# Designed miniproteins, single chains, continued (2): the designs that were tried, part 95

Each design is a single chain, and the fold is of that chain. pLDDT is the mean over its residues in the fold that is shown.

## One batch from the design tools (miniprotein)

Design m7526
Fold by ESMFold2-Fast:
Structure m7526 (fold): chain A 83 residues (1-83)
Amino acid sequence: SFEKMLENMERVEKEYLEDIKKVARETALKAGLSPEEAEQVANYVAFLVLVRVMDRDELPSKEELIAFAKEEAERIVAWLKSR
């Protein structure tokens, strides 16, 4: 339901989002991106995590969302380095 989706999104924003952004930012920085680029990657990955939460009836675990964030950050980094 839409209500359950909103509840899941609010929970992610309160409990997980800072850790998700930190993981994505750290992944980008370790790959050699600038602090500015790492922040952009973190913001985009946060958006992708929220979209993933919207597609699920049950809230994914924090561990699943962190693993997803790392994978997506690595994909974005690879794409940026190919340009």
Scores: mean pLDDT 84

Design m7527
Fold by ESMFold2-Fast:
Structure m7527 (fold): chain A 76 residues (1-76)
Amino acid sequence: SPEEVRRYFAERRPELLERMVKAGVSKETAEFALDMAERYLIEKARERPLSREEVDAFLEQAEKTAIEMEKIRKKL
């Protein structure tokens, strides 16, 4: 449910934020990326139930994308 997604995301947010910052993503960019990810997952959960594996896979991809974009930005 959207409420379950919101709770799960809130539990994982501090860990995800720390990992992204440690990997070189700015705190502001990491917070923005996590806010966007939460919004999209909550909207998707309103359409149908999401598995935990699906949520985790999305969060992992979002984290990797943010890290990769920061690496590219720093090379410019």
Scores: mean pLDDT 78

Design m7528
Fold by ESMFold2-Fast:
Structure m7528 (fold): chain A 71 residues (1-71)
Amino acid sequence: KEELKKELLRTIGEILRLIGEIFDLELELEEAEKKGDEEKAKELRERLEELKKRREELLEEMRRIDEELRK
């Protein structure tokens, strides 16, 4: 079970890093929208969708590891 704990911590670290990246891009998107830069806003929205999908995948993996640790 020690290896699963290490994987859980690694996954949490990746999630935290990804949350930070999403936050930064959301701030950039807000600025682009305020300036009326629709092309940049579109690119940022597409990238945010990709990162949010990756976040959901990592959250699901974290849940799976946590369930394995509780067995």
Scores: mean pLDDT 82

Design m7529
Fold by ESMFold2-Fast:
Structure m7529 (fold): chain A 81 residues (1-81)
Amino acid sequence: MEEEIERAKALSPQEAVAETIAHTILAVGDELEGNPRAAEHYLRAAAISAALGDKETAQFYIDKLRELGFDEAAKRAEELL
């Protein structure tokens, strides 16, 4: 997670937007299949959104992590706000 946060901060704004979209699409797909990788993708999307200063979007992904039962990942993502 800490490594993912550092990577997110190093992205250009255009790369950050593209990665957030990609991780959101992958997370939704994994969620529909019941794949626990959904947590990792939502967490990355939250980290990138927080790094961009978009706290509202970051909070959306954090709430999604809690809804899916990934409370530890949600708590780690909250540290980015």
Scores: mean pLDDT 76

Design m7530
Fold by ESMFold2-Fast:
Structure m7530 (fold): chain A 65 residues (1-65)
Amino acid sequence: SSLTEEQKELIRSMAAAVAPLVKAGRLSREQAVEAVLAAAKAEFPDATFGEEERALVEEELDKVL
């Protein structure tokens, strides 16, 4: 993974923040993944977020659902 520990920590934090919205039916899992990726891209605009980074977001979200 090309992600730093700081970027991974943000992903874990954001996944935990959106998990209650997924559980409440306010967001789909896919919408939650997109929200976490959007937040990460906004915080780290020069970083590359490809399929490996998307897979990490999905994995971290699944851990908190």
Scores: mean pLDDT 81

Design m7531
Fold by ESMFold2-Fast:
Structure m7531 (fold): chain A 64 residues (1-64)
Amino acid sequence: GPSLEVAEGALRLGKTAYENGDYKTALALFELARRIYEELLGPDHPLAQEARKLEDEVKKKLGL
């Protein structure tokens, strides 16, 4: 099953992709991190909320 380590890695890689202007890759990675944090910790957990906020910021960059 998904692990917190995988979610943390996805969040870190997503931030790097975002800094490089690769918003599509950043979106996929933040969605992965959000899903794992929501499944393991719940949607109201601070880590799940951080991942969702980053996902929403990337969607705005993509005009979504």
Scores: mean pLDDT 88

Design m7532
Fold by ESMFold2-Fast:
Structure m7532 (fold): chain A 71 residues (1-71)
Amino acid sequence: SLEEKVGELMYKLFSLRPYFYDKEAVEEGLKLVDEILKILEPYKDDPRYQALIDYANKIKESLEKILKKLE
């Protein structure tokens, strides 16, 4: 299902969290969150997925801020 695919990507993303002091790990995390958002793009106006989309966007913003500090 859609939820299972996103859940698998979220699990991979969270498994990288202890390594977000490393630029390569943050870049991998950004790739994962972009993939999640790409999967959710057709559902951007669907209220069932709004909280998940908002959460993914917040993770992306946080990782982009971390990446700027590591550069």
Scores: mean pLDDT 84

Design m7533
Fold by ESMFold2-Fast:
Structure m7533 (fold): chain A 77 residues (1-77)
Amino acid sequence: MEEAEEYVKKAREALKAGDYEKAIEYAEKALSIDPNNAAAWSILAEAYKGLGDEEKAKEAREKADQALREQLTAARA
């Protein structure tokens, strides 16, 4: 979905800039559109790690892995 991918792009740009709060905001917006977006969950995990929230970073990483597995299953890969 175009809108979810646009938020993922903005979240990555915020993450690269070190703006972890903005990265979380954009990643959450992407997830509100596509809850199984592995890229958005991955960005959320890196942003929480950047903020020092190791527990939320771990949870987001596990959700990213789950979303990726669901995408691979749906693609028959």
Scores: mean pLDDT 80

Design m7534
Fold by ESMFold2-Fast:
Structure m7534 (fold): chain A 77 residues (1-77)
Amino acid sequence: DAELREEDERFLRETEELALRLSDEELEEYLERLLEEVRRRAEELVAQGLAEEEDLARVRDAVEALRRHMERVRAEA
């Protein structure tokens, strides 16, 4: 699954750069929209039988980890 790993690594780097460029308010709005959209999509996939409830929890954990990472990067700027 090399393509997903490359996308994840690029996404993390782009997210770090974005965290340094956005204001506090813009970053909060970005993270809230990202969390809401990813969570809703994951719930739809679980409802359609395309993902497991366990996958939903993993997605939430991943998005929450991203949020904390962006907040940490911004705090260091």
Scores: mean pLDDT 71

Design m7535
Fold by ESMFold2-Fast:
Structure m7535 (fold): chain A 68 residues (1-68)
Amino acid sequence: RREELLERGERAKKSKEEQDEIYRDTLDVFYGDYDGLIERAREELARHPTPQLEADIAYLEKKKEVKK
């Protein structure tokens, strides 16, 4: 699930900022379930820790907060 979103974002990326914006838009299109995405991303972070994944998790947590 999450890998599909990241792959989608990468196809249009040129700069880091553009990638982040596309990733956010992609999340809104594919998922209304931010809890599921956050949990999966945390699992991936435990297996393959990367700064990008940490940033993605923080972003998803903020989106979840706003939707409440």
Scores: mean pLDDT 61

Design m7536
Fold by ESMFold2-Fast:
Structure m7536 (fold): chain A 80 residues (1-80)
Amino acid sequence: GAALADQVLGLAAAAVTAASVGDAAAAVDAGNDIAALLVDGGFPQGLADNIKGSVEVLAETGATAAAGKQLLDGLATVLS
């Protein structure tokens, strides 16, 4: 629903921001929260694990504007 989409996109934006400033721990924590919300919202565990992995990669590599937009656009598409 819209509430789940808003929560997930808010956490994804926070993860991208944390990764972009080198706060890998905060980015990973946000990724874990996204995964938990997706599972609670009825999405498959595999999708939640994939999103968590994508956030971990952003945390490790440092989020570029392009990579951050790609994550947010992908989540918006999945949640539509």
Scores: mean pLDDT 79

Design m7538
Fold by ESMFold2-Fast:
Structure m7538 (fold): chain A 67 residues (1-67)
Amino acid sequence: MELTEEQLREIAERAGISVEQARTAVKIIEENPDLSGDELAEKIAEETGISREQAFVLLLYIRRLAL
């Protein structure tokens, strides 16, 4: 999945997190294609330290831009 630096910045701003946290979330999504949205959000929250709700918002924006 090829997201531009600009797209990563927009996602991070909308989710209220850093660009580094957004980049980590993208990596988790790419490495875990078989996980549900709930499982991905939990893993993202654990790895980045953001809330599960912020992780869900981030996941939705990443998936929308990857289409």
Scores: mean pLDDT 77

Design m7539
Fold by ESMFold2-Fast:
Formats: structure tokens, sequence, C-alpha cells
Structure m7539 (fold): chain A 61 residues (1-61)
């Protein structure tokens, strides 16, 4: 699994936690992922938006 694939997986986990109302746990995953992969808040935000769009499309299917 590439560094980008691992980052996307961590973001998906955080999104699932947010959907469960576990915002503190989700924030911790975002913070750890940024530190671990050396990515900015902006980069994480862009990937998060992309993943949210993908999940919205799944709900419509």
Amino acid sequence: MTKEEKLREDIRKALELMEQGKYDEAQKIFDEAKKKYGVSDEEVGELFAEIVREEMRRELA
C-alpha cells in the first residue's frame, strides 16, 4: 500500500468516526496522519472532500 493509500484509509476511518459522533477520535486520527505522512491541513482537507464526494455517490447507488 502506498503512502497516499494509507493516508486515504486513515481519512476514511476518521470520517466513519465522525458519522458515529466520535469527533475527538476522528480529530486524533487526522492529527496523527498529518504528522505520520508529513502532509498539510490543506492536503488532508482536499482528500477528505474527495472521499466525502465518493461516499455520497455510494449512497445514491
Scores: mean pLDDT 77

Design m7540
Fold by ESMFold2-Fast:
Formats: C-alpha cells, structure tokens, sequence
Structure m7540 (fold): chain A 71 residues (1-71)
C-alpha cells in the first residue's frame, strides 16, 4: 500500500505503463535463464498491483536494481 502510494505520487500513468512493459521484457530473459518461478511470481504480483511482492520477486529473479531496493 505505501509503496503503491509512493509510486502514484512519483510516476505518471504513462511512465507506469512504460515501466510495466520494460519489466515484462526483462522477466522473459530471466525466465529463459532458469529463474522461471521467480519471474512468473513477479508478473503475477505486477498484474495484481502487489508492488512489495513484485520487488521481492524481481530481486529473486536476479535483478540487481530491485535487489538494491530491498537492501
């Protein structure tokens, strides 16, 4: 809830859609690299608007950027 509220304050709807598109492209690469379950979980969390679970799943899929956000 807090993370979603922060994102709504910082990003326009167009920036959010661009971010979602970029993330989906990154996750396809992670799925092929053997991180299928984490990638599938990240996509599900993104579709459900569960940004906390999304960030955790992205970090688990090997995204150094999202791993830093959790640290």
Amino acid sequence: EELKKKLDEILTPEQKERLRHFIRSELEGARQAGKKEASDRALKALDEGNYDEFVKAMAEAGSGYYRRLLE
Scores: mean pLDDT 66

Design m7541
Fold by ESMFold2-Fast:
Structure m7541 (fold): chain A 59 residues (1-59)
Amino acid sequence: GELYRAVEVVPKTSDEDLELRPGEIVELLEEVDENRWLVRSLTTGEVGLVPKSALERVA
């Protein structure tokens, strides 16, 4: 899948959210809407929603 890096802290504010620290790599699973993506953490294997603005492409 497509890989992205967290560029900012993503807090866990709901049970559906994935908590991320800057520099963590995630795999894009689904674009849920224009602002939120379902991703899998490559560090923990956890799946959750994050704002796409917190991510940059690891091209």
Scores: mean pLDDT 84

Design m7542
Fold by ESMFold2-Fast:
Structure m7542 (fold): chain A 63 residues (1-63)
Amino acid sequence: MEEEIKKLLEEAEELVKQGKYSEAKKLIDRALELAKKSNDEKLLEEVEKRAQEIERMGVRLVL
């Protein structure tokens, strides 16, 4: 992944672990937007998969 996208996803994962889901969601949305602008289908797929994993982690903690 692009370094900027990687940092956003890592920060979002830490925010989810802290219970800051709305803040994490904003970072995930930014990472997805950057991936879409890259026009790299493989990168977008990797970012979407990672975003879903982080979001599922948040749901598991809330459950």
Scores: mean pLDDT 76

Design m7543
Fold by ESMFold2-Fast:
Structure m7543 (fold): chain A 84 residues (1-84)
Amino acid sequence: MEAGIKSWEERIKKDPNDYKAWFYLGNFYHQMGDYEKALEFYEKAIALNPNDSNTWIALGRVYEAMGDREKAQEYFAKAAALSK
């Protein structure tokens, strides 16, 4: 819950290049149903590490939850291309 989010936010303040901290913040907001914030944090994670297939999968899952199946498939395809 809130304590977990704040812990990851503090990590980002110390190291804004910690793509895993951005990824886990995205996961927390996705679980809360805040899809817009989840997308924002996942986009920061892929900007720092575009080769992390897990972040591309997470983006696809958010779009799928939002009902945007076409975008979901696009991001899943990007993840698959990275995970040979």
Scores: mean pLDDT 82

Design m7544
Fold by ESMFold2-Fast:
Structure m7544 (fold): chain A 75 residues (1-75)
Amino acid sequence: VPDLEAGVEAAIAAVERAVEAGEGLSEEAAEELARAIERELGDRELAERLREALLELARRSGSEDGAEFLEKVLG
């Protein structure tokens, strides 16, 4: 599923870049995440899996605000 792979890859890459920069989840990462989710909109199961993976990444980076932002954006 190319759209799923592209969306997940973009979102994960953005979060990883933010973590490497020491920010956790930046606004840039959030924007990439929003674009990735938009591509997966309409597929509930895929959106839910993306949400869980991205929340775990944000949590691991130590950003609670990032996790709250992801919950707000994803639903």
Scores: mean pLDDT 58

Design m7545
Fold by ESMFold2-Fast:
Structure m7545 (fold): chain A 99 residues (1-99)
Amino acid sequence: ENEKAKEDAVRLVERIRDLAVEVLESHGIDTTEVRKLADEVIEAIKNAPELTREQSLKITAYAMNILADIFALEFGDITPEEAKKNIIESLKDILEVVK
């Protein structure tokens, strides 16, 4: 159960990292910080002794916030700089959840 939760969380963060990087780079935004922070989140999840149900739900919620920011950028509702800032903050929130 816990191993599957960690694998699912890692896969989710990898997918949102790849999508965020692709979309931000298509708008000419440097993604070095986003990639580094997402990789730190992935390693923190892998090294966590367990993921509780509450932690898994919070990780999913912040991942959904990242997807919402990507859609908002694609629809022109926010700037690429705002999207990058919001994505970084959501990744930091995931990292805090895993501590």
Scores: mean pLDDT 88

Design m7546
Fold by ESMFold2-Fast:
Structure m7546 (fold): chain A 57 residues (1-57)
Amino acid sequence: MLYRALYDVDVADPEVLNLRAGDLLEVLEEVDETMLRARSLATGRVGLVPKSAVEEV
């Protein structure tokens, strides 16, 4: 399913995917109650994304 970033995510954690508001993501896996594994369509990078930071489109 396609998701969209609700706000900028800019963290130094290498496991967390850095995002800009409006970035489109492909969700690959639900890791736990708060985190998804997703791929950024803008960069092709895969990483962890907070569920609160994204919405389904």
Scores: mean pLDDT 81

Design m7547
Fold by ESMFold2-Fast:
Structure m7547 (fold): chain A 71 residues (1-71)
Amino acid sequence: AVELIRKAREAAEEGNAEEAIELLEEAARTSPDPLLSYAARQARELLEEGNIEKAIEATDQAIALAEEMRA
C-alpha cells in the first residue's frame, strides 16, 4: 500500500495526475489499514479537484504515518 502511495506522489510531481489517481485508488482498495486507505482517498480527491500541491502533501503525511505504524 505505501509503495503505491509513493508511486502516486512521483506521478503527481511529474504532472501525471491520471496515473497518480489510479495508484491512489489501488492503494485505498488494497491497504489493510483503514487510516492509510482514508489518506489515499483524500489525496485522490485533492488531485481530482486540481489541488496537486495539497495532494502531494497528503501523500507525504500518509507515508510518514505508515512508517510510524511500522516502528
Scores: mean pLDDT 77

Design m7548
Fold by ESMFold2-Fast:
Structure m7548 (fold): chain A 67 residues (1-67)
Amino acid sequence: GSLPEPVRLVLVKEIMRESGLSREEAEALLDEALAAESEQEAVDILTGHGLSRRVAEGLARAIMAYR
């Protein structure tokens, strides 16, 4: 499922703030995490792109709650 636009914007900004990625890169990473089959897969995707495990776990939880 797609995230509500206000939630998507908040998560993109958080990814940018924590990773230093551009908006386009953060949006692509969020879309990749949204396609994950499980919360753990989303965490592994996010940590693979340089986010800390703590931040990745928080983002994955939000994605699973709002998708």
Scores: mean pLDDT 83

Design m7549
Fold by ESMFold2-Fast:
Structure m7549 (fold): chain A 61 residues (1-61)
Amino acid sequence: SMEQARETLEALLREAGHSREVVLSLARLGGPKARDLLLELAPEHAEEVTAATEASVPVLS
């Protein structure tokens, strides 16, 4: 759920860091839910996160 997703993203950002490339990769992989959480957790990249997520096509494995 959203709380577990948030905790997972926070952990990944602590380990990999708040670099632009890491944040954008997480936004593209996680889709709309990850976008909202990343806008909260990494607001310094908000514009780029929003653009990346809007351009993403949701593909399921």
Scores: mean pLDDT 69

Design m7550
Fold by ESMFold2-Fast:
Structure m7550 (fold): chain A 76 residues (1-76)
Amino acid sequence: SSVATDLERDGLVDEARRLIKKADELEKKGLTEEAKRIRDHAQRALDAVRRGDLETARRHVLEARRILKEAEKKLK
């Protein structure tokens, strides 16, 4: 395997796990819908990593990040 590909895979897994933890924090604050959407995208990213589809994994991580950023803007 390419070391660069392995590092990207590990980075995507770590970021997806971080996003799931952030979703738990949002749910505690009452943003249940945003939390569910972030978890869904993070889980789909993990599934994509497992099958070697890093391009799909990147897209799901980016969408989860976008949802998180929008959710954080709703919190004052």
Scores: mean pLDDT 87

Design m7551
Fold by ESMFold2-Fast:
Structure m7551 (fold): chain A 98 residues (1-98)
Amino acid sequence: AAEAERRERVRALLGEALGHLAAARNALADGDYEAAAEYAREAARHLREANALEPNPHLERAARYAEEAARAAAAGDGEAARAYLDEAIRALGEAVAA
């Protein structure tokens, strides 16, 4: 039960992270860099929490890319922010596939 409960918590955190990464991409498309940075920070937080519960190098990489996306968005660099969000989503996909 405890292992299954931990796996369900991790899955919920990954789902929240993916939702926030998607919201960040939509905010960038709308030119809302402040919202994009906030969503990317929330995604990174959930990815860090998931990695703390069940360590995975792909989750650590996804969190790093989400943090970079937040910094780029906060700096007004929409191109870099989008590229980092795409890398975070790719790394999250690798974490789920493994």
Scores: mean pLDDT 89

Design m7552
Fold by ESMFold2-Fast:
Structure m7552 (fold): chain A 55 residues (1-55)
Amino acid sequence: MEPTPERIRRALERFRRGDVVGALSLLLGEPRGVVSSLPEETRERLARLLVEAAR
């Protein structure tokens, strides 16, 4: 609900560049440091959801 289509698109662009932390930071509205402190499993799950949203 909170992320705009524009924000999601920019997050996907960063993800495609290999900047997963930066992509999730944009998507969640959280600093990179906060996102990088998330468990690897949580970050992986969010990255999968972001990729699936682009299908």
Scores: mean pLDDT 73

Design m7553
Fold by ESMFold2-Fast:
Structure m7553 (fold): chain A 93 residues (1-93)
Amino acid sequence: MKVYEFLVNPVIETEDGTIHILKSEVIIEDEYIFTFEAKRITNEGIVSTGKGIAKAKTPEEMREISHEVVAELLAKLLDSKENNKHIEVEREL
């Protein structure tokens, strides 16, 4: 089973540009697999992309670990000073 759309706003405004949410989905089979993809564009023309993956056995664990993955990925995107940088975060509970 596939479920998605835990984030309603696909664009986040930052002090120096925008973050675009490209993908946010959960796949449910024998476990929960969450995938989150985002792209940051600064006013200076710096572009970085990020991909987060979280895996858990229960809905409660998925809710917790998916929030941690999103928070870590967004923080790393905001800290990125390198153009064309790709950041990956993976967590399993």
Scores: mean pLDDT 78

Design m7554
Fold by ESMFold2-Fast:
Structure m7554 (fold): chain A 68 residues (1-68)
Amino acid sequence: SEADTRAMLRDTIDRLEELAKKIKNPEVREKVLQLIDEARSALDAGDYATALEKLREAWKLIQKEREK
């Protein structure tokens, strides 16, 4: 259901935000938090496609920082 999709995306946003707070590079941390905020705004507007895209971008940046 749409409610289940919304709940899943909200949970994903919360989890990625906690990971973002642990990023040591402040420039990358700020960029990831911005993407998460954009995902939250898209979710609130009912734009699940944009929310998912922003979360994928945030995840890629988090993974790249962990590879260093």
Scores: mean pLDDT 85

Design m7555
Fold by ESMFold2-Fast:
Structure m7555 (fold): chain A 55 residues (1-55)
Amino acid sequence: SVKEKLRELLRKQVEENGFNGSEEEKEKFIEEYVEYLLSTHDEKDIEKALEEIEK
């Protein structure tokens, strides 16, 4: 759930800011960044940040 929300948020951010790669490169970037965030932050901190961003 948190991982899926983070993936959707990052996809939206990447699309809003523009991405100069292919769709495959975009999805790979999103997936790698989601994994990076989950490895460097507590899931609770990510949930809190997502709530603040989605507001």
Scores: mean pLDDT 76

Design m7556
Fold by ESMFold2-Fast:
Structure m7556 (fold): chain A 60 residues (1-60)
Amino acid sequence: SHKITVKLDSEEAAKKAAEIVKERFPDVKATVEGNTLTLESDGPVTHLIGAAIDAIGEAL
């Protein structure tokens, strides 16, 4: 299992990013705590990094 934690500019941005991950990467577990987004997957770490980049870019 791989896990990436990202700090966004706001709690709204983190929630938006989590929604994007849930819609586009259903195999990735997204958890929001304040403005922090945690993504977890049993797949390749490159897939998880890609999900994080896409979600953050769309949420900003």
Scores: mean pLDDT 77

Design m7557
Fold by ESMFold2-Fast:
Structure m7557 (fold): chain A 56 residues (1-56)
Amino acid sequence: GEERRRLILRLIGLELRLIGLELDLERETDEEKKKELEKEIEELRKEIEELREQLA
């Protein structure tokens, strides 16, 4: 249904965001900014996992 489509589109968007953040982390040289990116990535991965569980 429509609700499942909405969740799938949100999941795709979050996975694309995750790829972007992981690329930013690979390019970052500042240790403090790396820690901030790692924390944001961890939070985003948790949100992705929750959405995947809803879709399973």
Scores: mean pLDDT 85

Design m7558
Fold by ESMFold2-Fast:
Structure m7558 (fold): chain A 72 residues (1-72)
Amino acid sequence: MLKLLSEAVKEEALKAGIPEEVAKKASEAALKGKNLKQAATRAANALVDAGVPEELASQIASKAYQKALEKS
């Protein structure tokens, strides 16, 4: 569910020490995805665009994606 992924992205970004405004931007980008995988990709791209290292952005998006899948 896109809402769960969006919230998980924000939580994982904040846990990784990403500023709240950047975490919120990534969360909002996730909501524009057509499916969970695309939403995670959009979140990672938003983090990288905001200056987050690609490795860290990928880790945040991956953890959020796994959390969204585990919800059921």
Scores: mean pLDDT 81

Design m7559
Fold by ESMFold2-Fast:
Structure m7559 (fold): chain A 61 residues (1-61)
Amino acid sequence: MVGDLYRALYDVPKTTPDQLALKKGDVVEILEHIGGPLYRVKSLKTGEEGIVSGSALEKIE
């Protein structure tokens, strides 16, 4: 989980200051499991960090 690469399954809007906005196909690295469906991730495209729901992400094998 932590350190794994995931891609966004669809466009993810930023609705709070702590969220990360993603576009479909953007690749992120998992930094931390916050709790429930929520993860702190880093965008490989922008280098920005933020919180995203794991349901919006697909693991890259």
Scores: mean pLDDT 80

Design m7560
Fold by ESMFold2-Fast:
Structure m7560 (fold): chain A 59 residues (1-59)
Amino acid sequence: MTAEEVDALANAGRGREVFERLLTLSEEEIRRLLAEAQRKGLSAAASVAGEALRVKREM
């Protein structure tokens, strides 16, 4: 899953689906995706990935 795919799905109102999918990834994979989203200026992807990373760290 790319940062662009996450951003597109979140902007299409599918943010919950993407969030749940991100929770199946490792913390490291989510962190990498967040960094990519931030570097590319994908605000929706960065928001969803950041929240998923926060939740994953608390699990």
Scores: mean pLDDT 85

Design m7561
Fold by ESMFold2-Fast:
Structure m7561 (fold): chain A 87 residues (1-87)
Amino acid sequence: MEEELNKLIEELKKLLGLPDSVTREQIIAEANKLLSEALKNGLTPELFEKLDEISREYVEKAKSPEDKLLRDIFILKMAIEVLKEKE
């Protein structure tokens, strides 16, 4: 679980173009900032439906706090990937 979380964080860091010196907390904060801005500008219904479907699959599997964190970071990464493809 922690190894999978670390891989997701590293992928997020690369997607955001952040330097290697940033903390996990800074990576998550920057990703959440971009997602928040996208939500404020109105996500497309298609993106919302896809994120909801992915979230739903992971909700049933996430039984521990660690699994829930991994789920949340995975959803965040998927959202940032979609946003970066539209830039």
Scores: mean pLDDT 70

Design m7562
Fold by ESMFold2-Fast:
Structure m7562 (fold): chain A 105 residues (1-105)
Amino acid sequence: MEELKKKIEELKKKGEEYRQQHADVFAEWRKLDEETEKKIEEAKKYKSVGPSLINYIKYIRDERRRALWRAHQATPEEAQRILAEMDEKIKKYNEEIEKWLKDVE
């Protein structure tokens, strides 16, 4: 029983350290979700392509969330590469969205 109590205390401490260790990536995910919600609201204005555009915006968010998590778990050099690739993908995604909107305006 004493060893179980020690293991529970260690797990609680590791849980808190995990939250603190990943606080920055969780903050970035929250910011990403807020930006995504704004884009979804704008997409709702387009009756015919709105649902497809919303699904694409959500797909882009999920891709960015995965990239941010990978960067957080990586070495500094690897993280810089992952974030740079993500920024390039974001530019392409924004260009694709702009093209879709031009076709429906």
Scores: mean pLDDT 75

Design m7563
Fold by ESMFold2-Fast:
Structure m7563 (fold): chain A 85 residues (1-85)
Amino acid sequence: SGAQLLLEELEKKLKELEKLLEEAKKEFGEDSEPAKLYEKAIETLKKAIELLNSLDATKEEFEKLLKEAEELKKKGKEKAEELKK
């Protein structure tokens, strides 16, 4: 089903973000800017999953949260690159 496929994609994205968070914590520390941004991305993606599971979510609301999570991930990567240099 479409809902099952979306849940599988969201689970994959969560695992990717959790890996990025653990790597950022090891390299820069738990209170580092990239770690905080990845934590926000994880929280935002979890909100998207909750909306999908409620069946009250519109496609637009769901897509907005996915975009917000992706933007936070990109900001986290940018901050990680700044700290490496």
Scores: mean pLDDT 83

